Designed miniproteins, single chains, continued (3). Designs and how they scored, part 23

Each design is a single chain, and the fold is of that chain. pLDDT is the mean over its residues in the fold that is shown.

## One batch from the design tools (miniprotein)

Design m8770
Fold by ESMFold2-Fast:
Structure m8770 (fold): chain A 97 residues (1-97)
Amino acid sequence: REELVEEARRALPALEAALAEARADPSTSPARVRLLELALQMVKAIVNGDYESALAYAEEALRLLFEEQAAGGNAEERAAAEARMAEELARLRALLA
């Protein structure tokens, strides 16, 4: 949808700035840098109308978020993260199809 493309265009400068700041901060984990890279690629794909690539980047980003939560969370938090990942993936597929 055009609203999604406009939102993506507005998000680009903030994501580029966030990625630059994350890379400049030696305390930032490699996983968080990768997450920001995936978010930026997803947003660029949306701007270009490449929803298949946007979905692939979103899936990888959600997978990284799940892995981070699984590493630091208890069993309940891991189950909640998995359920949220499935819901967000289904929502993204519905929006980007």
Scores: mean pLDDT 74

Design m8771
Fold by ESMFold2-Fast:
Structure m8771 (fold): chain A 81 residues (1-81)
Amino acid sequence: SDLYLARLRESSDAILDSIDTVDPEAAREMREAVEQALSLAEQGDYDGAIELLEQAAKRSKSPRARNGLRAAKRLIEEAKR
């Protein structure tokens, strides 16, 4: 649903701003992953979006970024339903 994707973008922007003040590299990596996942989900590739966010969360060393990416993955899973 478009509502879940909009919520993902809004929630991610707030988290990214918070991370960027402490770890700009982690914020950039999270932003890139979220934007790529949103693009895939908007094209109907929800499974690709979920996989991308899971991989990004596994490689991230920032606890805030990992939590944000996992939250984003849950919203994509809800959008797929």
Scores: mean pLDDT 81

Design m8772
Fold by ESMFold2-Fast:
Structure m8772 (fold): chain A 71 residues (1-71)
Amino acid sequence: KKEQLIEAITRRLIEELGVSEDDAEAIKQLLMAGDYGGARRKMVEALKSLGYSDAVAEEQADFYISILKEA
């Protein structure tokens, strides 16, 4: 179910990538609403604020969005 996948992605953003709980919740709300473009932009913004490069932030965001589009 997409909801379970969104929950899993949100936890991974916090636990593996260091995204704040507030930013992860904002991303979750966008994903739950089907705003994949908004969610992608927020993921990139959050990751770049943590010191990830543009290339890494874009790659991570694209990866998670692709998983949801194929689910």
Scores: mean pLDDT 84

Design m8773
Fold by ESMFold2-Fast:
Structure m8773 (fold): chain A 68 residues (1-68)
Amino acid sequence: SPYIEELNRLAREYASQITDPRALGEIAFITSDALAKILASTDEAEKRKILEEAKERMEEIVRREKEA
């Protein structure tokens, strides 16, 4: 699935910018949560929304960690 491929790409990219174990755990949780939701969904628009929400959540974590 292109949504799962993009989710994993984003997770890898954002995780590479973080050193803190807790923040890495937060990205892992967001990735797993989004993956489960994408796999459970039958609606392409819903899958797209899940991916965008996961991306926003990960970006917030990276932004926080870059200021630490």
Scores: mean pLDDT 86

Design m8774
Fold by ESMFold2-Fast:
Structure m8774 (fold): chain A 81 residues (1-81)
Amino acid sequence: SEAEARRIEIEGEATYGIYLIHSSSLKIEGKSILKKGEKDPSVLPQAQKKADELNKEGEEARKEGEKKLAEAKAKADAIRA
């Protein structure tokens, strides 16, 4: 049914949103580990650049995940079977 199809779509979007939030947390944690582990002054700028790139990717993925969860909630609220 149309209602069944819409419900499956919303569940899929919510699941994907949660996945993106989880994945972003791992990337942000990676930045912290890189900064804590680097002790050689000659390579510190390279490590900082890599950590900043990982943090940016993590933040972008988290925002996308939050957006998908918000969209899924809005769609769920709009469904009145």
Scores: mean pLDDT 61

Design m8775
Fold by ESMFold2-Fast:
Structure m8775 (fold): chain A 72 residues (1-72)
Amino acid sequence: SMKHAVALATSLEEAEEIAKQIAEAAKLGVDLHLTIVIDTSKMSKEEQKKIEELLKKAAEENGVPYTIEYIE
């Protein structure tokens, strides 16, 4: 059965760690749907865009199905 995981990104540094975890899960062949939650409450619009682009790219390049949600 498909596993569901939730990852919270509050900074670019956390987003980079999530991207690494996405690649690792894909490499291990884990059947995973990932919900990525981006906390925009204390980050700039430029950081939000960089985080979104980084995480989208990581998921898409590794073939991991994902949903992105924003909180503020």
Scores: mean pLDDT 81

Design m8776
Fold by ESMFold2-Fast:
Structure m8776 (fold): chain A 95 residues (1-95)
Amino acid sequence: SLFSEVLKLVNRVYELIGELDKEDPEVGLQMAGILDSSLSEAMRLYSQGKYEEAFEVLLEGFEKIIDLAEKHNPDLAKELKKILEELKKIAEEIK
C-alpha cells in the first residue's frame, strides 16, 4: 500500500540517523526528534483523512533533517535527498 511505502522510507531515514548517531550523538538526537515530531503529526493527520497535509508535514520534517545533515555530514545529506525525491514521487501519486 502507499502507506507501507511511506513507512519504509521513514524507516530508512531512522536507519541513516542511527548511523550518524554513532559519530555525532547530539546531531543524531536532534534529527530523531525532528522525525519523531513530524511522524507523530503526520500520523494524526492521516488518521483524520488529511492525507495531503500529512504528506506536507513529513516533507517539511525531511527538509529540516537534510538542512541539519548538510552542515554535519554531506554524505548523509545526499542519501536523505534521494529519499526525499522518492517521497515527493509518492506524494504526486495521491493528487
Scores: mean pLDDT 83

Design m8777
Fold by ESMFold2-Fast:
Structure m8777 (fold): chain A 124 residues (1-124)
Amino acid sequence: SVLDQTIQRMNGLFNDFIDYVNQILDRITDQGMRNRLSSRMNQTRNSFNNFVSLLQDPTASASEIESAFNNLITSGIDLFKVMKEAVNKDPSLKPLYEEAKKEADQLIGLAMGYVLARKIEAEL
């Protein structure tokens, strides 16, 4: 189905995103920053898994899906703030940060398009 293909694309983009975040994590020597980045990465993964789970639930409302999307955006912003702090301390991390951002931007665009489509459908 179109939904199954969209979820597969979202999973691919999210996995690529997490791979770049893990590469940043592996290069951080500050234990406090490593712990914060790891925590924010896990929060973002949980938010993403919840969002995808709701997309697969035929009984989920458009409002529940939008709320889960907003939680994913909020956790993602918090994760990017820690990554930006890491880049400011080690500018050699910038290419990994930019690749992570590229994957996240594509994921957000795809997810937002689906959320908007479900909201339009709910009003018809």
Scores: mean pLDDT 90

Design m8778
Fold by ESMFold2-Fast:
Structure m8778 (fold): chain A 68 residues (1-68)
Amino acid sequence: SKIDELEAEIAEVTRRLQELNGRLDALLADPSATDEEIVAAAREVAQVGNRLLELQNEYDKLKATEAA
């Protein structure tokens, strides 16, 4: 079902977001990291985070439709 597909995609995107947050945390802890590297990593986190929000909103709408 579309809900099962969204759950699977949400899980995958959540894992990617965790990996990107880990990279950003590592860069923030690294005294050799440049501002450009940190900004680029933060941008990737924001982009993937926004995708997760879009998927969660779609999931919520489909769940509401099935409950109605």
Scores: mean pLDDT 86

Design m8779
Fold by ESMFold2-Fast:
Structure m8779 (fold): chain A 57 residues (1-57)
Amino acid sequence: GAEKAAEAAKEAAEKGDDAAAGSAHYQTSLQSGSEEARRAAAENDGKKAAEAAEKAA
């Protein structure tokens, strides 16, 4: 589950859709348990969250 969420978050962030990226990163952080992904999602930094989610997935 986390891998698909991380991939979707990365794609959304690359397209500049920060809102979609933030939502996907939140889901990924719940599934993977990554502190880095959770922190990035809280900051609503799509690019940073995408990098953290990929690293955790």
Scores: mean pLDDT 60

Design m8780
Fold by ESMFold2-Fast:
Structure m8780 (fold): chain A 82 residues (1-82)
Amino acid sequence: MDPQELADAVAARAEEIEARIEALKAKIEAATDNPEVHRLAEEVRRLVLEAIAAAKAGDAEAMLAKLEEADRKAKELAELLH
């Protein structure tokens, strides 16, 4: 796969994840003083940024690993807010 196409795909996925986190922010602010929820949201954002950086560097293995971890932590965050 073209590294630029990979970077574009990862950027689109990052935008989707950020939109999900923004939607969850309203629940985070209204529902809990739990610092764990804020920590998980921050961790997901960091992993997404690291995935984009890896994609731009042509490191598909690191990119996929970071995206998988971000998705897993986003699911954990969603469960905490249910």
Scores: mean pLDDT 72

Design m8781
Fold by ESMFold2-Fast:
Structure m8781 (fold): chain A 90 residues (1-90)
Amino acid sequence: MEKLKEVEKKLSEFYKKLAQEMKDKGITRITLEEQFEIYKKDLEIEAEVLGISPEELERMIQKLEDGYKNKDFQKAIDEVNEEIRKKLEE
């Protein structure tokens, strides 16, 4: 439970900062490439809080990169999010 609260706090701060930067720059739409970079940073924050090893984080990032290249990016995001969700429930 405490890990979930810490993840939510750090992600909230990250997305609040991102939303403010987008507003300041007049950005109303993000590209798929920018979306990938956002998800990668999101995953790095979650990995730090959950104690995911550098090797596990690298595998998850590789899954996202493979999904991006193969046009299965949403499926890769869903799979990584499911892995993170399972770690939060432990």
Scores: mean pLDDT 77

Design m8782
Fold by ESMFold2-Fast:
Structure m8782 (fold): chain A 75 residues (1-75)
Amino acid sequence: GPQELSPELREAERLLLAAYLRETDPEVRAAIQRALESLPHARDPARALELARRVVEAKTPEERLAAAQELSGLA
């Protein structure tokens, strides 16, 4: 059945899905996909949300990649 996420993780998922659909850099896109896959296991939901916002707001592929990789590391 569908896994219930906390409100912070649900908002992070929404932000990451939007970022994934708009991302043109294949390395960043792959990192966002890994972040989405690991998101239900994130031990710090508030930090996961902050990092998801950074993925959306960051202007460079390097900053988006770093944020997505750090988010995956929370699992």
Scores: mean pLDDT 84

Design m8783
Fold by ESMFold2-Fast:
Structure m8783 (fold): chain A 72 residues (1-72)
Amino acid sequence: LDELFKEFEEIIKELGKVLPKLPKEKQQEIVNRLSQLALEVLNAPPEQQEAKLQAFIAEMRAILAEAKALAA
């Protein structure tokens, strides 16, 4: 769990650096997507929380990669 939280923090830091470089429409789309994924983790049963958090981190990585490509 501690390692997953560290990965989460690093991805959030990188997103924070990249998001301001994107068009406002894309920023809003990404924020809405991340909010939806976060709600899925929070609403998951306890036995699925870790698996949902891992899936959330994987989706965040994909979103970060797309955002970096758009900002380049």
Scores: mean pLDDT 79

Design m8784
Fold by ESMFold2-Fast:
Structure m8784 (fold): chain A 81 residues (1-81)
Amino acid sequence: SLPDLFDLHNEILSLPAVAHLRDIPSPIDLAYALSQEFPDVLSEEEKAFLERLRQKKEPLSAEEIEKLKEIAMKFLDYLKS
């Protein structure tokens, strides 16, 4: 199982490479900002998923949370490389 979404969010924000993003409180907004700065990390389908999530008014489903966690893990792995 993947780590908790906010644990991943905080781990990403602890990295020196993203110090300029430390004030972003939302995992969705952080993932979106990272997708703009590092456009080659996510697939086009993952980018489209983030855009849909940013515009969603309802709470995230369990499947959407897991997919967002997968995206956060991809950025964490990339930034640690």
Scores: mean pLDDT 84

Design m8785
Fold by ESMFold2-Fast:
Structure m8785 (fold): chain A 81 residues (1-81)
Amino acid sequence: SLDDLIEQEAREMAKLSPEELRKRLDNLLAFLRNTTDPSFRRVFGRYYIRLLERALELEEDPEKRKLLEEAIAQIRTLLAE
């Protein structure tokens, strides 16, 4: 299910170092910014918000939590445009 995929990806993100997580989040944000179709951007943006919110629930490292919170805020801003 979609929820199972989100859980799996969120758990994989929990295994990343802060540096690896930053690179993954930068790539994800670049992908969303370069998506020209507004409907496609909204669908992917909503999926990534759900994924990153689940990753944040699993994360105990303060540096990684800050990176996830900042990425979620940036995606929400992109979807509001």
Scores: mean pLDDT 88

Design m8786
Fold by ESMFold2-Fast:
Structure m8786 (fold): chain A 66 residues (1-66)
Amino acid sequence: MVTIVVRAPFGKEIDYEKLKKIVEEVGGGKITVSLTGRYATIEVPEEKADEVIEKLKELGYEVGRL
């Protein structure tokens, strides 16, 4: 598993249902959303991390790998 950090743009929140759909499409993983709804961490298989990152960037999020 690799950990991906996701940040919502100013004035926006993480859309948990959209993240869940992306993660389920790549075979599953773990999603944890911050108390403010502005940040999330996603754990996915290493081979799927780049695909997940691209999809998250398409939603307008800032994305990094840990």
Scores: mean pLDDT 81

Design m8787
Fold by ESMFold2-Fast:
Structure m8787 (fold): chain A 67 residues (1-67)
Amino acid sequence: FDSALEAAKAALEALRAGDVERALELAQQTLKMAPGSKALQNAVKALEAGEVAAALVALDEAVRELS
């Protein structure tokens, strides 16, 4: 991905499609690109815990933060 925003959008779309494993991989990659993002830290933690609803909220916030 050329930007953290593109990677975050891809993670959100994967999670909306029900691909939790792909969403976690993409969220971890996005966090590596933007390590100071609290929203991305929260999204990765929620995905690791299997908390899909919390992860959706956190990824949406991360997309807004990176825009």
Scores: mean pLDDT 83

Design m8788
Fold by ESMFold2-Fast:
Structure m8788 (fold): chain A 84 residues (1-84)
Amino acid sequence: SSMEEKEKYIKTAEQAAGSLKKGADLYYKINREAGELLREAAREVERLLEEAKKSTSAEEARKLMLQAAKIGEKAVREAEALLK
């Protein structure tokens, strides 16, 4: 159902935001810029998550969660590059 699909997207995004925050705390001790990138990504993912929760459309929630996933993936890639 669309409600179950929306809930699944929301839970996945919540887990992703949590992982980004944990990564940020770890990376910040090694490289401040890498840690700050992950913290900023976590904030943006949380913002999109709140917008998805307010959405009355499962398709709109899906689009917002796909955007959140892209932001997280980009931030992890850029943060890892800074650790080299």
Scores: mean pLDDT 82

Design m8789
Fold by ESMFold2-Fast:
Structure m8789 (fold): chain A 87 residues (1-87)
Amino acid sequence: SMEKQREAELAREVGDDFAKIAEEQGKEDVAKKLREVGKKHAEKSDLDGMIKEIAKITGKSVKEVVNEYTAARIRRIGDELDEEMEK
């Protein structure tokens, strides 16, 4: 379904966003793991598992990862609306 496709795309994007932060901190090994987590859970459509694995890898709480995921989702909606308005 389109819902699963959007969730899969968002899972990859969130994983990549966390990975970029890790790369900026010089944690390339952590960044690689975060990208793999995003890909793995995108294929499974397992958002809960993705959030838990990101929390474990980053040392953040599940709530902190959920908040960052929610923020990324809101930004994506904003970007899509801006793109439609500026077409």
Scores: mean pLDDT 74

Design m8790
Fold by ESMFold2-Fast:
Structure m8790 (fold): chain A 84 residues (1-84)
Amino acid sequence: VDEELAALDQRFADLWARERDAVVAAALSLDVDAEAESLGQIPDETLRAQLVAAIRARDAAGVEAVLLELGQRILEALKAKAKE
């Protein structure tokens, strides 16, 4: 169990290291008003508001930070299910 959880952490780190720049660039290209419904699916209201503000400001570092936090929350939810 612990080895599988450590492997999941490593896979997330590897994925983020490879895809971070492309994901951040894609997010910065979003029309936040046109994508309001999709953005509304983000479960954390504070992180959603921070992401929208960072995209509007064209703040790549802010977008990266919010997307990393969202990814970490998804990873923790997956790890919780794996511990069943």
Scores: mean pLDDT 74

Design m8791
Fold by ESMFold2-Fast:
Structure m8791 (fold): chain A 85 residues (1-85)
Amino acid sequence: ELLEKFLKDPTLLEDYQLLVEEFKKLSEEELKELLEKYKKELEELKPKVLKKLKEGKLTTEEFNEFGLLYLKVKAIEEVLEERKK
């Protein structure tokens, strides 16, 4: 649901497609390492973003940082899933 909402923005859809193409060039090992790194960053950022969103204090910069990190995680997951057949 969140990914679908982001991908309705043509700019974010283009960014996502570029991330998928970039990640396709990496080895499975490199992708797994990046996925773990970005997932940890996302887990640390998510509760802060959700709290600020509830408080009406979320900045555009913080939202964009969260969104980009989320797209990176989803792009790597898509590339790894494609490689499973």
Scores: mean pLDDT 79

Design m8792
Fold by ESMFold2-Fast:
Structure m8792 (fold): chain A 60 residues (1-60)
Amino acid sequence: GARTEEARAAHERGVAALAAGDLEGAKRHYARALLADPTHAEARERLGALGETLGSLPLP
C-alpha cells in the first residue's frame, strides 16, 4: 500500500544518508519510515542502532 511504499522510500533515503555520513539525516529518514509504517523492522533496527527512538526526535 501507499504507506508501505512511503516507508520503503524513506528507509532507502536513510541508508543513503548514513552512507554519506549524514547521521542526523539518516535518523530523520528512518523516523519518517516508522511514521509511515510503525512495523518497518529495518528502519526500527537502524534507528535503534543510532541510539534514537521515534519519540526522541523533534518531528512535526
Scores: mean pLDDT 74

Design m8793
Fold by ESMFold2-Fast:
Structure m8793 (fold): chain A 73 residues (1-73)
Amino acid sequence: MEEVIEEITRILEEYGVPREVAEKIARGAVEAYLAGVPLDVIRESLTLELSPIVGAEKAREAAERVVEVLRRA
């Protein structure tokens, strides 16, 4: 799962999230996925967490990319 966390971290950095914050968010998303939280709920949570950092439009796009990574993990 370290590889999945790193891939998500890189995606978040592409959208302007600082690495330390991106790593925390990535780890949280992976932990939620492993705990059985539905992908739709994870996407909504990520959009809310990322919106104040990168803006609503980029947050939605980044959240969708993260969920796609989790879907294939």
Scores: mean pLDDT 85

Design m8794
Fold by ESMFold2-Fast:
Structure m8794 (fold): chain A 115 residues (1-115)
Amino acid sequence: MERQEIARQAERAVEEQPGNALLVTTQSLVLSAMGAHEEAARVLERAIELEPNNSVAWYELGVVYKQLGDDEKAKEAFEKAIKLDPNNYFARAELARLNGDEKKYEEYLKKAKES
């Protein structure tokens, strides 16, 4: 019950400020930390409906889909994040790992941590 109410409040906050990347990221991270991965996905999907070019929201959506075990949706989300921000090395690392490329995963993860 409490988790669902927090998710509804997060969706309303994102609808009021869909272009606020910090708000969108914070709301989705709080829900994910609580194990509310499906609710986190809905908040991020709503943000993307309102602001489709939010690279951070696409990256976070990929992470949440991966936590849900939906590797195909995770790959699509990471590919969108990379197209919007080619320097998102965290998204590139996650996509490489989902494709079974451990060497590229380590290479991109190192670049992400050095920036």
Scores: mean pLDDT 80

Design m8795
Fold by ESMFold2-Fast:
Structure m8795 (fold): chain A 86 residues (1-86)
Amino acid sequence: KIEDYLKKVDEASREAGELVKEAVETIKGGDASDATGATQQLALRASVLKSVKEDVVNAVIEALKEAGFSESLANNNATFLLSSMD
């Protein structure tokens, strides 16, 4: 569940939790362009997110799935985000 991943991120870093929560809200409330933009903003903050990368990526995947986006879009965004934190 998104809430479980968000909790893990926030427990590790409040700054990371705020960033990921904002991205999840944008993904769930916007179109595919908004979702991609939110993922790109998280990638720019990779240094903050790297310690919780698995939970961040899982939160984004679940948000994209719950928002009804295609599996292809979800996989592309998740792969891009994960690569930015490696």
Scores: mean pLDDT 82

Design m8796
Fold by ESMFold2-Fast:
Structure m8796 (fold): chain A 56 residues (1-56)
Amino acid sequence: ALSASVLQARDLLMSAFGSELEDPNLSQETRNQFADFVGQQMQLSAEDRQRLKLLV
């Protein structure tokens, strides 16, 4: 199960970078960078940051 913080981070990620993340040609490295940026801004735990990366 995903924590509420991870779900909120996913919503923020999709709001800020949703159009870029919908591009099937976007590299996994860039997806991880977007997830790391949002995770850092929301002060997610290391475990929740890894969970967020699994959603991109």
Scores: mean pLDDT 82

Design m8797
Fold by ESMFold2-Fast:
Structure m8797 (fold): chain A 76 residues (1-76)
Amino acid sequence: DLVKQAVELLEQGKFAEAAEVLRQLGLRGLAEDAEALAQGKARMITTSLEPFMALLPQYRELLEAYEKAANALAAK
């Protein structure tokens, strides 16, 4: 499950690997945001998953994992 793999990679701080999995899911905008995290660049979320989250509840975990990682980096 690519969504679960991306969540686990984001939680582990493996942002470059997470970005690659996100591209395979077709979530290009979120993949670019994850690459920015890998480069130490704290950015506001530029991608919305809300229209798709209604169909796939596991995408909620993906967005939460990303937000947690981005907020942790922004606090530094």
Scores: mean pLDDT 69

Design m8798
Fold by ESMFold2-Fast:
Structure m8798 (fold): chain A 70 residues (1-70)
Amino acid sequence: NLDELREEARREALEKAERLAREGREGTVTAQKEFVLPDGTTVTVTAGVVVRREDGRMRLSFAESVTTSK
């Protein structure tokens, strides 16, 4: 289920990003989940979080992509 993989990727990326934020560290973290359709097409879900310091606070920015390849 694509929606389940998207939620798993988001949760994993968020957990990594929150660890960086707690440590006061900036950076980009990603989580990737894949599944293969019966026709051999690979579906890749990537969740990314950019962690930045703004005005003394840590801010998280989410981005998501879904790609297909054979």
Scores: mean pLDDT 80

Design m8799
Fold by ESMFold2-Fast:
Structure m8799 (fold): chain A 90 residues (1-90)
Amino acid sequence: MDELARRGAETIEAGGAKADEVLSAEEAAKYAGRGGEKRARQNGNDEAGARTASLYARQQALRGAERLKEEGRGDVATAEELAEAASRSP
């Protein structure tokens, strides 16, 4: 797996999602945002840094979900599938 995809999946899982849990785009964004903030705080980031990490993680999860939808893979996916889709170049 690409390093970016791995980090994305770990971020969603850090937010509370289980590895085999299928997530809607909104659920994935929620977990990604929580995970991004949590990881940023654990790494010593301030409130601004934690907010930036949360926003970035949410956008990546939504990007992954949209790509999977465009590929006809439906409206739900695992953290790994979402992160892999988000990591692909345009």
Scores: mean pLDDT 81

Design m8800
Fold by ESMFold2-Fast:
Structure m8800 (fold): chain A 103 residues (1-103)
Amino acid sequence: DEEEMLEIFEKALEKGEEEYIEKAIEILEEIEKILEEADKENPTEVIKESLELVRLMKETTKEKGLREALIAALQKVAAQQEKRGVKVDPAVVQANIEAIRAK
């Protein structure tokens, strides 16, 4: 459930409690499996980019925690958007990173 996922991620980010971090990792692993099956049935650039993003978030959460995983995800999404020719404002990306670090 999306609402349950958001609550777990919010608690992991704000409190840093090990239990919520473990649950966040479990959710990311479930999303990874869904995307791997989707990629096998109908490979698209969007599925491939989403799979790369989820894997980055999962590994970063394990090594550095959820806050750094969210920062890495924002940077990865910005890079993917620029690669597609979408104009990304680096000041907006930096402001969002600073907002996450302040929590």
Scores: mean pLDDT 76

Design m8801
Fold by ESMFold2-Fast:
Structure m8801 (fold): chain A 100 residues (1-100)
Amino acid sequence: KEFEGLFYYTLGRYYDKQGKYEQAAILYEKSAELFEEAGAPDDRIGEAYWLAGLSYEKAGNYEKAAEAFERVATYFERSGDLEKAKEARQNAEKAREKAK
């Protein structure tokens, strides 16, 4: 599952670079879920959800972006990266406003 998570992470990055943001977001989210199942470090899971949130935001899917950023905040709070956790909560709030 760890190698599978890394595969989807890399594939998500490829689609993001091609401007295929919705597909990239789905792949990053799947990567994060596989990292969770594998027991990966909280910061790795947080980074995958962060990229999913940014890609959903670029795709205009603000509801999914907000959900991803809320997960990011939880994982970075657990890893002790309080600055990134705060940034993620701010991004989640902005995405929720745009989803209305």
Scores: mean pLDDT 86

Design m8802
Fold by ESMFold2-Fast:
Structure m8802 (fold): chain A 63 residues (1-63)
Amino acid sequence: MARELAKEVARELAEKEGIENFDPDRAVQKAKEALEKAGLSISDEELRKAVTEAMQEVARERR
């Protein structure tokens, strides 16, 4: 659940801003905020992995 929400937030940010303007640290921060609002927690390591995976998925789909 938490990891999936983090990926979704990162994907939405990448779609909105474009992959070339994507900032992973900003995506991590936004995902953290979304997780806090949902009452979920995830390690910083897993959060960064989820963000990276979402970014790679968007890059593959929009190449």
Scores: mean pLDDT 76

Design m8803
Fold by ESMFold2-Fast:
Structure m8803 (fold): chain A 69 residues (1-69)
Amino acid sequence: MEKGKKAIDEAKKALERSETALAAGNRQEAVDWAVKAIKYALEARKAGFKDEADELITRAQELLVQANG
C-alpha cells in the first residue's frame, strides 16, 4: 500500500512542522499544519493504516487545542 505509507510520512512531517510553529508562537501556522496532518492521516486510514493514522489524528487534535487555547 504505497499511497498509505506516503500519507503516513506526510502526516508525520506536517505534525513536526505544526509543533515547530507552535513552539515559535506561530499559532495560525501551527493550526494550518495540524489540519494538513489530519488530512494526510485520514488518507492513510482509508488505505488501511487505521491504528497509526488514529494516533496521528489524536496528536494533531491536541496541537489544534493548544494553538486555539
Scores: mean pLDDT 84

Design m8804
Fold by ESMFold2-Fast:
Structure m8804 (fold): chain A 88 residues (1-88)
Amino acid sequence: MDAEVNEILRKYAEEVKAFNAEVEEEVERMREEGRPEKEILLEALEKRREYYERLKEEAEKEGNLELAKFFEEMIAQVPEAEKQIREE
């Protein structure tokens, strides 16, 4: 935890917020189309997983192991969220 890591995290936090807003808009659009809620939520999770995998690869290329670990932790949450959606 230092100034450099915080600067990088802030930039990615803004990008992640923008991506999450786009996913939420797509979710709302899919609901309006009458798609099943489980399918919508699973597709949203897949988009987030793919996005975080990209960010992790970018962080690894830049040598930002702490940032790469952060995205790895985000990816690790996806299987649990998927299980909760499926078990509903």
Scores: mean pLDDT 76

